Designed miniproteins, single chains, continued (4). Designs and how they scored, part 37

Each design is a single chain, and the fold is of that chain. pLDDT is the mean over its residues in the fold that is shown.

## One batch from the design tools (miniprotein)

Design m13349
Fold by ESMFold2-Fast:
Structure m13349 (fold): chain A 64 residues (1-64)
Amino acid sequence: LITLTPGQSVKVKKGDKILFTNTGNVRTALVDKATGVSYATLLPGESAVITAPHDAELTAQKVF
């Protein structure tokens, strides 16, 4: 299980499980860095487990 918080990026392979936790104070999206496709958007204090559908670099970016 890969753990990711706001501002972090991680390279993942298909089938990897990522625990995304928004430890920040603004809405944060988990996005594919290359395409900008969002896999999840979390409010402050929320968390989600995402299974990577393909090899990608994912980044947790703040949404204003």
Scores: mean pLDDT 81

Design m13350
Fold by ESMFold2-Fast:
Structure m13350 (fold): chain A 57 residues (1-57)
Amino acid sequence: LREEAVRLTAELLHAGLSPAELARRLGVSQRTLSRAMGRPEGSEFGNLVELVAEVLA
């Protein structure tokens, strides 16, 4: 799941999906997704991957 979530997240972003569209697909608010991506702790992508993994589970 985690490795699939990483691959899927990267694929969607590289395919041109906006963060807003990704948030819609995951069923979360764009604010929740933006906060996860904007964290100064340098784990923004990791947080996004965890979110995708939760939705896939």
Scores: mean pLDDT 60

Design m13351
Fold by ESMFold2-Fast:
Structure m13351 (fold): chain A 93 residues (1-93)
Amino acid sequence: SVHDRLIGVVNDMYNQVYPFMTPSQRDQVQTTISDMRNSRTVDQMIQSVDRFVSIVQQHGDNTPDPQVSQQINQIRRQFVGRRVSIIQDYRRS
């Protein structure tokens, strides 16, 4: 389902950015993932995914280490592409 595919993408992204996050950032992301899993509609799930991406982007932009910032933003761009593909496939079905 689109729900399972979006959860998979978000979990993959979270696993890749996890080592670069503070405990506070991890808690914020985990709350967003929980909201996503508890979403009643695809639109609510998409909103939660967008919130997750925004959190990761803000962390990347605010990270004092330029190499870590670049790596986080590269991961984010990769997973935004996967998200777009999944949603387009769902809407074409």
Scores: mean pLDDT 79

Design m13352
Fold by ESMFold2-Fast:
Structure m13352 (fold): chain A 62 residues (1-62)
Amino acid sequence: MEKLKKEAYEEAKKLLEEGKDPIEVFFELKKKYPELSDEEIEKIVAEALKEVMKEKGKVVVI
């Protein structure tokens, strides 16, 4: 299960970096990693979002 959580985290980061909404990322991870609970996926998405926002939050340009 640890391996699946790491893969899900990496997937979440990629999707968020591509500009996907956290809600969309949550549903994508839920379909791709059905063995993970909703709570685990929420934590993974939240952690990935926190990481991505720290990197991109200061960038206010198009």
Scores: mean pLDDT 75

Design m13353
Fold by ESMFold2-Fast:
Structure m13353 (fold): chain A 96 residues (1-96)
Amino acid sequence: GVVGPAVHEDIEERRSPADGPRRRYTQAIAGITEADFRAIARVAAHEAGMSELEESTLADGGLRVVGRGERPDGRRVTVTVEYRDGVLTITVEEAG
């Protein structure tokens, strides 16, 4: 896998009566090129079992890739990878 220098990692577990237990994992990595961003987004989507990716350009000129999939246990997974000013942020959310 491609491993860049980690700048920040945060693991958040939220409990909501409406949604049940949610888990969100966020990692920010600095010093990333656009080519590295595209490679990391593809690897993250593949590892999450995602077949469909949505790529968009943000109003500030940043890039975003969103993938959605489902784990064998029926939990839904959303992976969001954003790239801005040399910083890549990966957010993984699980629900269900």
Scores: mean pLDDT 68

Design m13354
Fold by ESMFold2-Fast:
Structure m13354 (fold): chain A 70 residues (1-70)
Amino acid sequence: LTPRELAILRELGNGPKSARELAEALGLSQSTVRRHLQRLEARGLVRRNPRTGRYELSEAGLELMRDLAA
C-alpha cells in the first residue's frame, strides 16, 4: 500500500465518505482519490455503498487497519 492509500483507509476508519470528502480531507484532487479508491476496491479493502455512493472499509480493510494500529 502507498502512503496515500493508507491515508484514505484511515479517513474511512472514521466512517463512510465520498471521493469529494476524501479529497478535501487529504488535500488531493478527486481524480487522484478515485484512482486510489479503484485500486483499494480491487484489493477488497474498500467497498462503495450502491445506495449512498459513499466508500467504506470492508471487513478485510478493518482488519488491516487494526493490524497497522498495533
Scores: mean pLDDT 85

Design m13355
Fold by ESMFold2-Fast:
Structure m13355 (fold): chain A 95 residues (1-95)
Amino acid sequence: PAPRLRVEVELEFLDEETGKIVKIKTTVDDDGPARLEVLEGPAPTFGKGIKGKLIKGKVRAYRDGELIAEVEATGSTDDFAKAMQDLMDRVRAAE
C-alpha cells in the first residue's frame, strides 16, 4: 500500500512581495501525482515562480518506507538545486 519511492521536498523562503515567511512541502510518489502543501504563509504563485530569498531547503528520499537519502541547504537557491541534483543522482544509482 505504500509507494516504492517517495521524495519529500520542504522549502522555507522569505516572500519578497509580502515580507512573510512561506513554508511549502511537495511530495512525489512513484505511482501518483505530485502533492503540494502550504504549511505556513500565503499560497505561492506558481505561474511566475516564487520570488523570494531561500532560507532553508530540505529533501528526503524514501524507498519502501525507509529513508535512503537526505540533503539540506540554506541561504542559496543554487546550492539547494545542486543538493537536489546530488540527491536525485544517488536515488537513481540506488535503483
Scores: mean pLDDT 65

Design m13356
Fold by ESMFold2-Fast:
Structure m13356 (fold): chain A 109 residues (1-109)
Amino acid sequence: AAAREAERAAREAAVNAAVKEAKEAVKAGKGKEFAEESLARARRLLEEARALLESDPERALELARQAAAEVAAAATAAFELGDEETLAEAARLGAEIAEVERRAREAIA
């Protein structure tokens, strides 16, 4: 459906914007701080999404998608900096976000 294509396009646009912002932060010498702040925001969004899974799965999915964009930003900054520990943490958090997104979609269906 057109709605699914629009959602996918919006998700890709959000991730692309986050990646661009991360690269600009690294170029400005603020990549480490940017990555840490992005991971902190992603964790907050993930916890809020988990809390809403039963009562408001549509909102939970929106928050999980926002968390995924923040993780993409942090992973991009960590990769550019060669920060393997932060990159590994971003990958772990990304897997947790994907699980919440799957559960939210199942609850909406």
Scores: mean pLDDT 84

Design m13357
Fold by ESMFold2-Fast:
Structure m13357 (fold): chain A 68 residues (1-68)
Amino acid sequence: SKGELAEEAIKNGDVEGAVAILADMIRNGDMSEAAYIASLIANLKPEKAAAIYEAVIKKDADALEALV
């Protein structure tokens, strides 16, 4: 699943890959795990945490991708 792919990217430190997967999920309306996955990305990029959460709340995939 997309969520499993995002978790694997996060586990490997691939922030760009994880963000791309989350952005794709948002574009497809798959919001079920978005907050959880956003929290994992924010843990790798704490300096961008607020912006990451804001982009997810606004469902703004383009803003999310611009953060990496």
Scores: mean pLDDT 82

Design m13358
Fold by ESMFold2-Fast:
Structure m13358 (fold): chain A 57 residues (1-57)
Amino acid sequence: TLEEKKEKLAKLVKELGEKKGLSEEETQRIIDSAVAAADTIPLDLLERLIELDLSKV
């Protein structure tokens, strides 16, 4: 479901953001963007893109 998808994305971004030392505000912005994109982009691809982007930051 969409709610399960949102929870999974939020958890992933929080874990990666904490590892990278991002602020709670920056982490929340990324979550909001990922959730907005989740209607168009498959979850597995979104997870991969988030991991790649946060690895480079």
Scores: mean pLDDT 75

Design m13359
Fold by ESMFold2-Fast:
Structure m13359 (fold): chain A 65 residues (1-65)
Amino acid sequence: KKFEKFYKELSKFDLPEEEIKEIAEEMSKLNIPEEEIEGLAKLFAALLEDGFSKELLLKALKEKY
């Protein structure tokens, strides 16, 4: 169910559908508190639009959670 929340927040950004699903799935596997999901999804999408790599951002999240 964390997947659906990440997916919903990421879908607000102009990202490819398959990439949104992949990111939401990877983030949903982490022990991210529910109250942080919206903020982290928005930050992740903003950083992707700013040119950061998906792989780098996911690695950073996995190290934190």
Scores: mean pLDDT 78

Design m13361
Fold by ESMFold2-Fast:
Structure m13361 (fold): chain A 59 residues (1-59)
Amino acid sequence: SIKEAAEKALQLLSRGGSIEEAIAVLEKAAPNDPRVDELRKAKNVEEAMEIIMEMRLAG
């Protein structure tokens, strides 16, 4: 589910993983979610984590 993918992505980033790794996890779970495109525009890890938390809470 998107919620499980978002939780995994947050854990990856918290351990020093890349935004690209987080995007790969979420894109595989929800390829048509517009927030995945928003993640590709994230300028830093903090911004990426905010978007991923939104995805986690929404779905």
Scores: mean pLDDT 81

Design m13362
Fold by ESMFold2-Fast:
Structure m13362 (fold): chain A 61 residues (1-61)
Amino acid sequence: MVKKEDVIEALRKAGISEEKIKELEKLLEGKEEVTKERVRFYLKKLGVSEEKIEEVLKLLE
């Protein structure tokens, strides 16, 4: 599991737009930690490319 703050930082480092980051924060509302599988799912739902999703997940290792 990864912390929400770590996910948000990884998104910024991977060059995801602040608009998409805010939408992800809404999807993670009320959760302090998430699985990498759920992060991948939400990023796909937000239209983030598979390439950028893999970059985010590597930053969370």
Scores: mean pLDDT 79

Design m13363
Fold by ESMFold2-Fast:
Structure m13363 (fold): chain A 55 residues (1-55)
Amino acid sequence: SEILERAREIAEKYGLSEEEIENAVLSVENALEAGADPEKVLENLEKALKEKSKE
């Protein structure tokens, strides 16, 4: 899935471990199943990881 591939790439960009990357991808998939907008889900993921990286 293109959306799940983008989620993995974003998580990897922010230095997550392999397990954390898989968990992030699964979270995105769950949000999509709940009817969330793919674009917004990816933006929320990136924003959360960016905030985490600020310390």
Scores: mean pLDDT 81

Design m13364
Fold by ESMFold2-Fast:
Structure m13364 (fold): chain A 72 residues (1-72)
Amino acid sequence: SAAARAEAQKHYNLGNQALAKEDYEEAIAHYQKAIEADPDFWQAWYNLSVAYKKLGDEEKAAEYRKKAMELA
């Protein structure tokens, strides 16, 4: 729905702001909410992967990167 897409975009933007501030846990929380609103939003999966890589969680980073590439 248009409402679900708007909610996903809102959280994606908030996640990007947190990522820019190097608040990786806050970025992860927002990207997860974006994915809950729109599971096909591959950019949110990709940036979730980036945030986990910044935290040193290479396994989760690889998992979420794979999910993003499957949806792209």
Scores: mean pLDDT 90

Design m13365
Fold by ESMFold2-Fast:
Structure m13365 (fold): chain A 72 residues (1-72)
Amino acid sequence: MTPREAADELERQAKELASKGTASDLRLASDLYDQAAYAYMAAGDFDRAAELGKKSDELKEKAKKLEKEKEE
């Protein structure tokens, strides 16, 4: 398996978890996007790595908002 193939697989798993919409799934999806970003960097695809890093940050923020809703 090439680093690119590993990155593509991690991204697919992250998208599936993100579609489920719970705070826990969004946090797991964020972690998988971070892992995919590192794998894309290892493959030399820095533009894709930056894109997935932004998606990871967005999902962390969304999960945090959902968790705050439960506290209010």
Scores: mean pLDDT 80

Design m13366
Fold by ESMFold2-Fast:
Structure m13366 (fold): chain A 83 residues (1-83)
Amino acid sequence: ASDEEIDEGVREIAIAVANLAVRKHPDSAQVWLDAGKLYAKIGDYEEARDYYQKALALDPDNAEARANLRETYRRLGDLAAAA
């Protein structure tokens, strides 16, 4: 962890926590959403997108998953999907 950069150890922990959570509760939209947030925090927006898409597939009315997915598309430069 530094001024603008996430530490690799923090990144590894975030990925491990996200993967363990979704393995334990693969049918929970909230768990996929929370895992996607962990990937987004470490700057891994492609993985965050995939996890948010899974959350939205389990709960299509989840406004938080939809909002986070839209922000993830903006981060990846896919403005057409974000608009």
Scores: mean pLDDT 77

Design m13367
Fold by ESMFold2-Fast:
Structure m13367 (fold): chain A 86 residues (1-86)
Amino acid sequence: MTPEQLEAETLLALAVMYLAIAKKMLSRPDADVEEIKKLYEKALQLAREALRLNEASPQPDPGLIATARRVIEEAEKLLKEAEEKL
């Protein structure tokens, strides 16, 4: 594992964790939509950076690329939902 691959995996893991935390917060009666939006934005940023690092690697991991793209899509959808308050 190269330092770039390790960094990409770490960023993707953090993105997944932020997304999970935001979803859990949204399920609470005291949900702060602005704080949840910030967590979705952070997850999106981390997942995009993970994708960029993995694609730039001499040996890109197709599994990491697929997972990063999935997390990006989910974060974008959830962020739009939070912004629309629908």
Scores: mean pLDDT 80

Design m13368
Fold by ESMFold2-Fast:
Structure m13368 (fold): chain A 97 residues (1-97)
Amino acid sequence: PSQEELDAEVYEALAEIYIVLARNAVQKGDTQSAVEALRKAVELLKKVKELGYEPSPETIDAVIEVADLVSQNARKQGDEETAKEAEEIKREAEKLK
């Protein structure tokens, strides 16, 4: 494998870690930390694409799913700003497909 292929694999693995961190944050009611983790995941998946590789559909779908959970939980807490940020992340992840 090329160094670029290895870098793409590392970026996707890191994105998967951030998705797990975002799920854990939502479960604890920390929607702000969840949004920050999801932003890092999307940035890493964009780097995979910039290197000429396709992120896994399953990884993209996981970002979309967690972003939707964050948006719903933020609204239940009355945090419309965090809910809108999560919706933006969901749209950015959908563009990666």
Scores: mean pLDDT 88

Design m13369
Fold by ESMFold2-Fast:
Structure m13369 (fold): chain A 55 residues (1-55)
Amino acid sequence: GAMEEELERLIEEAQRAARAGDSAAAKAKTDEAYRRFGPEAGMRVERAAVRALVE
Protein backbone atom coordinates (compact mmCIF):
# COMPACT_ATOMS: atom_id res chain seq x y z
CA GLY A 1 0.00 0.00 0.00
CA ALA A 2 0.92 3.67 -0.07
CA MET A 3 2.42 3.51 3.43
CA GLU A 4 4.71 0.61 2.53
CA GLU A 5 5.75 2.36 -0.71
CA GLU A 6 6.65 5.56 1.18
CA LEU A 7 8.47 3.56 3.86
CA GLU A 8 10.54 1.75 1.21
CA ARG A 9 11.48 5.11 -0.31
CA LEU A 10 12.49 6.46 3.10
CA ILE A 11 14.68 3.39 3.59
CA GLU A 12 16.35 3.89 0.20
CA GLU A 13 16.90 7.60 0.83
CA ALA A 14 18.26 6.95 4.34
CA GLN A 15 20.70 4.34 3.04
CA ARG A 16 21.85 6.62 0.21
CA ALA A 17 22.40 9.48 2.65
CA ALA A 18 24.31 7.16 4.99
CA ARG A 19 26.54 5.85 2.19
CA ALA A 20 27.24 9.44 1.11
CA GLY A 21 28.40 10.18 4.66
CA ASP A 22 25.39 12.38 5.41
CA SER A 23 24.37 10.93 8.76
CA ALA A 24 22.15 13.95 9.53
CA ALA A 25 20.08 13.33 6.39
CA ALA A 26 19.89 9.61 7.18
CA LYS A 27 18.64 10.40 10.69
CA ALA A 28 16.05 12.83 9.29
CA LYS A 29 14.60 10.00 7.15
CA THR A 30 14.50 7.71 10.19
CA ASP A 31 12.76 10.38 12.29
CA GLU A 32 10.23 10.99 9.50
CA ALA A 33 9.37 7.28 9.32
CA TYR A 34 8.98 7.17 13.12
CA ARG A 35 6.61 10.17 13.15
CA ARG A 36 4.56 9.11 10.12
CA PHE A 37 4.35 5.33 10.50
CA GLY A 38 5.27 4.62 14.11
CA PRO A 39 8.17 3.15 16.07
CA GLU A 40 8.46 -0.13 14.13
CA ALA A 41 8.80 1.77 10.84
CA GLY A 42 11.31 4.17 12.38
CA MET A 43 13.40 1.29 13.72
CA ARG A 44 13.32 -0.41 10.31
CA VAL A 45 14.63 2.72 8.54
CA GLU A 46 17.20 3.34 11.31
CA ARG A 47 18.52 -0.23 11.09
CA ALA A 48 18.85 0.06 7.31
CA ALA A 49 20.72 3.38 7.58
CA VAL A 50 23.05 2.08 10.33
CA ARG A 51 23.89 -0.99 8.24
CA ALA A 52 24.77 1.23 5.29
CA LEU A 53 27.05 3.34 7.52
CA VAL A 54 28.79 0.31 9.11
CA GLU A 55 29.23 -1.72 5.93
Scores: mean pLDDT 82

Design m13370
Fold by ESMFold2-Fast:
Structure m13370 (fold): chain A 55 residues (1-55)
Amino acid sequence: EKEKEIVEKILELSEEFAKRAQEIIAKEKDPKVAAEKLEELWKEMEERVEKILKE
């Protein structure tokens, strides 16, 4: 059961972060700033995913 919940959460986070990243790119005119924000979002997602997996 936990494995199913983990997969579900990871998929939701992935889709949520993808949409947020897309919005950042659209809003942020400066590519350097956009890249930095995207990197931060990606690291946050990675941390959250790993935390869920590692418990």
Scores: mean pLDDT 77

Design m13371
Fold by ESMFold2-Fast:
Structure m13371 (fold): chain A 67 residues (1-67)
Amino acid sequence: AAAEKQKLLEQGKEAQDEYTALALEHRAKAAESTDPSEREAYLAQADAAQAQGKATVAALEAQARAI
């Protein structure tokens, strides 16, 4: 039980770190872009990555609480 809960929380942190890194990468590309359309696309991808990371953490935390 405790080991399973800990594993889910660790998976959540790993996912959050990965999606945070992806969001930062997209924001860096937006900053490098001279085309407004490319900039908007990269910022949208960064926002989507952040939202996906938060959703993944919330789902895994809910699973951990159910144990």
Scores: mean pLDDT 83

Design m13372
Fold by ESMFold2-Fast:
Structure m13372 (fold): chain A 71 residues (1-71)
Amino acid sequence: SAEQQALAEEAEKAIFAGDYARAIELAERLAELGGVETARNILAMTARFAEAHGDAAAYRRARELLERLEA
């Protein structure tokens, strides 16, 4: 949907800005709206960027949520 696409684009911008908490929030919102595959992709990207930039808390949170969505 247009709403899911807008949320995904906002999440990607948050990741590039280093706002991993916002990216995670938007991924959770995407999953609630049925965009589970897109949410998983956003969480995987967030985990990768957080790890590369030394944000251990964001890395752990993104991985936990990703595992929950894969269950």
Scores: mean pLDDT 88

Design m13373
Fold by ESMFold2-Fast:
Structure m13373 (fold): chain A 69 residues (1-69)
Amino acid sequence: MKEEIKKKLEELRKEVDATPVEATPGLNAAQARAEHRALPFLKVAKELMDKYGLSPEEVAKLIREILKE
């Protein structure tokens, strides 16, 4: 389970890194970059909580592991 979730988060990180940061109306460049990275991970965190019954704390720990690397 943990390994499967970790692989999914690693794949998401690669996807986000491969996607160009686009201009978002109403956001400055720094905010657009932050949302480009944060929003996909927040969405996946919700999916992991719903699908696997993980607590927010458990998902946050896994995401921190992936982002630290």
Scores: mean pLDDT 68

Design m13375
Fold by ESMFold2-Fast:
Structure m13375 (fold): chain A 84 residues (1-84)
Amino acid sequence: DAAVAELRALQARRDALAAERDAALAAGDYARAAELTRELGAVAVREARLIGELAGDPEAGERAAAHIARRTAREVAELEAKAA
């Protein structure tokens, strides 16, 4: 199933980006951590939408995606403030 394959690829990308973000945080590179957090948020938004489609509830997927986008924007702003 193409949708299941896409979900697995998104999960693998999320794991790789999370590892890079954790390394950036450990190094005190908050600018890099902010960029990686933004990329992680985009992957999570796509995952939420795809999960909603697979579950037959695309509206729930869109609500989850909107919540993730708001959380990501807050996390990015906090990291950018630390980078300044």
Scores: mean pLDDT 89

Design m13376
Fold by ESMFold2-Fast:
Structure m13376 (fold): chain A 66 residues (1-66)
Amino acid sequence: MKRLLLVVAPTLELAVEEGERLKKELGYDEYLPLPGLSRAEAEELAERLEREHGYEVDIHYVVPVP
C-alpha cells in the first residue's frame, strides 16, 4: 500500500517545504501540496484517494506562525 501525505498550508511554498521534509523524515512514498484547501476539502480528498486508489493517506496541517 502506498503511503501518501496531504500537506495543507496557506501557501504552495509552505506546503512544498513541509511535504519534502516530512516525506524524508517519515518515509512517505508521495506527498501532495494543497495550498489554500479547507480542512473539509482535504478530508474529502483523502477519503476519495483511499477509496478509489487504495492509498494510505495522512493529512498534515501547517499552522502559519508568524
Scores: mean pLDDT 81

Design m13378
Fold by ESMFold2-Fast:
Structure m13378 (fold): chain A 56 residues (1-56)
Amino acid sequence: MSVEEIKEKVKELIEEGKYEEAYKLIEDAFRSGQLSIEEAIELTKEAKELEKKKLE
């Protein structure tokens, strides 16, 4: 998957309430070299913000 596809998939999973799957996807993509450490950190922050917004 491209970086953009990973980002979109993570957002979809958060919107569906599949938080563990979303964070696992970020970790797996980082481990496989599909995301840089900077991209993984930024995407994790975005996912956490979306989760928080959904719970508010």
Scores: mean pLDDT 81

Design m13379
Fold by ESMFold2-Fast:
Structure m13379 (fold): chain A 85 residues (1-85)
Amino acid sequence: KEKLKIEAEVSASVALLAAFVLAPEDPDAKEAREYLTKAIEALQKGDYEEAIEYLRKAAEAARRAGVEEAAKAAEQAVELLEKAK
């Protein structure tokens, strides 16, 4: 369970970095970064349900921004957290 949480945090962090580096000035990428930050905070608090919800919103925002790398990383984090529940 702890390993899946760490892997999800890493994946969410990769998504955040991709959204920042690949589309720093895009408003949809900015929205994705805000949701990713909230997801990481929820993960640190152990709230997997809240983290999954924010990660799904982040993936949608990242797709609108055209940052496919961020969307895929956020979706991978969701998959890992659903297995950890």
Scores: mean pLDDT 82

Design m13380
Fold by ESMFold2-Fast:
Structure m13380 (fold): chain A 66 residues (1-66)
Amino acid sequence: FKEALEKLVKSGQTLAKLLKDPSVKQDALQAAQEIDQMLQNGADIEEVAKKAEEKAKKLEEKAAKA
């Protein structure tokens, strides 16, 4: 569970950086809202961390191509 929390924090930092990128800012906001929704619904922290990592990776790839 410690690894899941650390992964979630790192993914959150990545999403925060992507919020400063105009090419993916809206997508980053949407991803952050989806993660918040999962936490609000009581989703398992490991599942939330996995989803956050997946979203952050996809948005980083999109930003790199812009």
Scores: mean pLDDT 77

Design m13381
Fold by ESMFold2-Fast:
Structure m13381 (fold): chain A 59 residues (1-59)
Amino acid sequence: ARELVEKLKEELKEALKHGTRQSVMDKLLEAERLAEETIPDPALLREFRETVDGFRGAV
């Protein structure tokens, strides 16, 4: 699951660089939902949520 978290972080960074603000916001919401359903490790999920919050601040 850690590999999936790193992949999602990379995808979000890429979207932030080349996407529109609305597109990035949609991706952030989707990634958060997917992480909640896919990542069984609560600590790893929390780390990912912190990353998502950081991206929200950057949008």
Scores: mean pLDDT 73

Design m13382
Fold by ESMFold2-Fast:
Structure m13382 (fold): chain A 61 residues (1-61)
Amino acid sequence: MEAEKLAHEGVVYMAEGKYEEAIKKLKEALEIVKKELEGTDVGKIMRESIEAGIKKAEALL
């Protein structure tokens, strides 16, 4: 599954209040971004957004 797809699933779970599921999907997206998009502008933006999403979801658990 592509990083963008997993990040979108994470955002949907956050909107539904399913923070544990959101964290799982966002962490999976973050791993792909770190492996495949390291050093790219898109990768930097995605990484920052995903890390912020994980932090927010963890704070709401």
Scores: mean pLDDT 79

Design m13383
Fold by ESMFold2-Fast:
Structure m13383 (fold): chain A 75 residues (1-75)
Amino acid sequence: SRTPEQEERLKILEEVTKLYKQAIEAIKNGDLESARKVIEKLRELKKQTKDEGVKNLIDAMIKSLEDFLAQAEAK
């Protein structure tokens, strides 16, 4: 059985994955404003977790998305 802490971690990871996909789709569609809003939601999720590994994963995802967004904006 999963502990409450493991269930919370899984829920955060599910939400992070959903937001990451939404940001990628927004950038691909040229909706850079929506992409920026989704990146801010990822930053808020990072603040809500105490798990170091989850924080590091979210930080890596944000950096990847910011790099992709910058490349899209440079066109």
Scores: mean pLDDT 84

Design m13384
Fold by ESMFold2-Fast:
Structure m13384 (fold): chain A 99 residues (1-99)
Amino acid sequence: KKIEELKKKFIELYKKGDFESAAKTLLELLEEVAKKKESVEFKGHKIPKNAKVFIEGMAGVLDIDLETTPLEEVIKEILKYAAENNISPEDIINFITGE
């Protein structure tokens, strides 16, 4: 149930434009999903392998320096871009969790 609660919280925060809190919630969601799936260490966090691939790809598109930028900040910038392009929070969950 923690995963479902984190999904609902993320959707609410994303829809109201609180991208800082949305990024933090999404990172916590990814760490919970990683406990049940194949996972990797990425910037001090254990996240699903597909999430790392997606974040690295988006960082490249957005010209974000992954070496110097904290993971939470990278996710925040990805969420801002997604919102500007009218991507739903449900689609973001599907893309980044691989579901």
Scores: mean pLDDT 83

Design m13385
Fold by ESMFold2-Fast:
Structure m13385 (fold): chain A 78 residues (1-78)
Amino acid sequence: MSKDEQLVHRAVVLATAAGILIAAAEAEPDPEAREAALREAEELVEELREIAEQLEDEEKKQEFLEEAERLEERIREA
């Protein structure tokens, strides 16, 4: 696996995990548990941005940065 392939794999995992945490937080009636899930999602999205910035494939970099922005918007709205 190339470095870029490895980064793409990590980006997909991070984006998926963040999305699941945001969805769980939106369904969570306990404010403390909701806040904890959203904070964890924020950390995963920040790592996603760092990984995306390291990508040599400009098209994939743009895709993951756009995904990070969408996830950040969902966190703000949750």
Scores: mean pLDDT 86

Design m13386
Fold by ESMFold2-Fast:
Structure m13386 (fold): chain A 77 residues (1-77)
Amino acid sequence: SITLPAELEEEFAPAAAEAEAAGDEARALELLREAAERQGDERLELLLRAAEGDEEVLREVLGASDEEIARVRALRA
């Protein structure tokens, strides 16, 4: 499943909590991109970079499956 490893969650959890407290969605997405990069998931990094587009853009441009789009949606929630 596309959940952060415990080690990355521990590293990013304080900053993510701070971003949530501030209501800063852009900061939260930036932290998710950084975590994806450190996980080494280039595919997930590309999906997150397109995340400001709608799901049809992700599907058409990156060829993302419905399952991949659902996983990106869950990570952004």
Scores: mean pLDDT 62

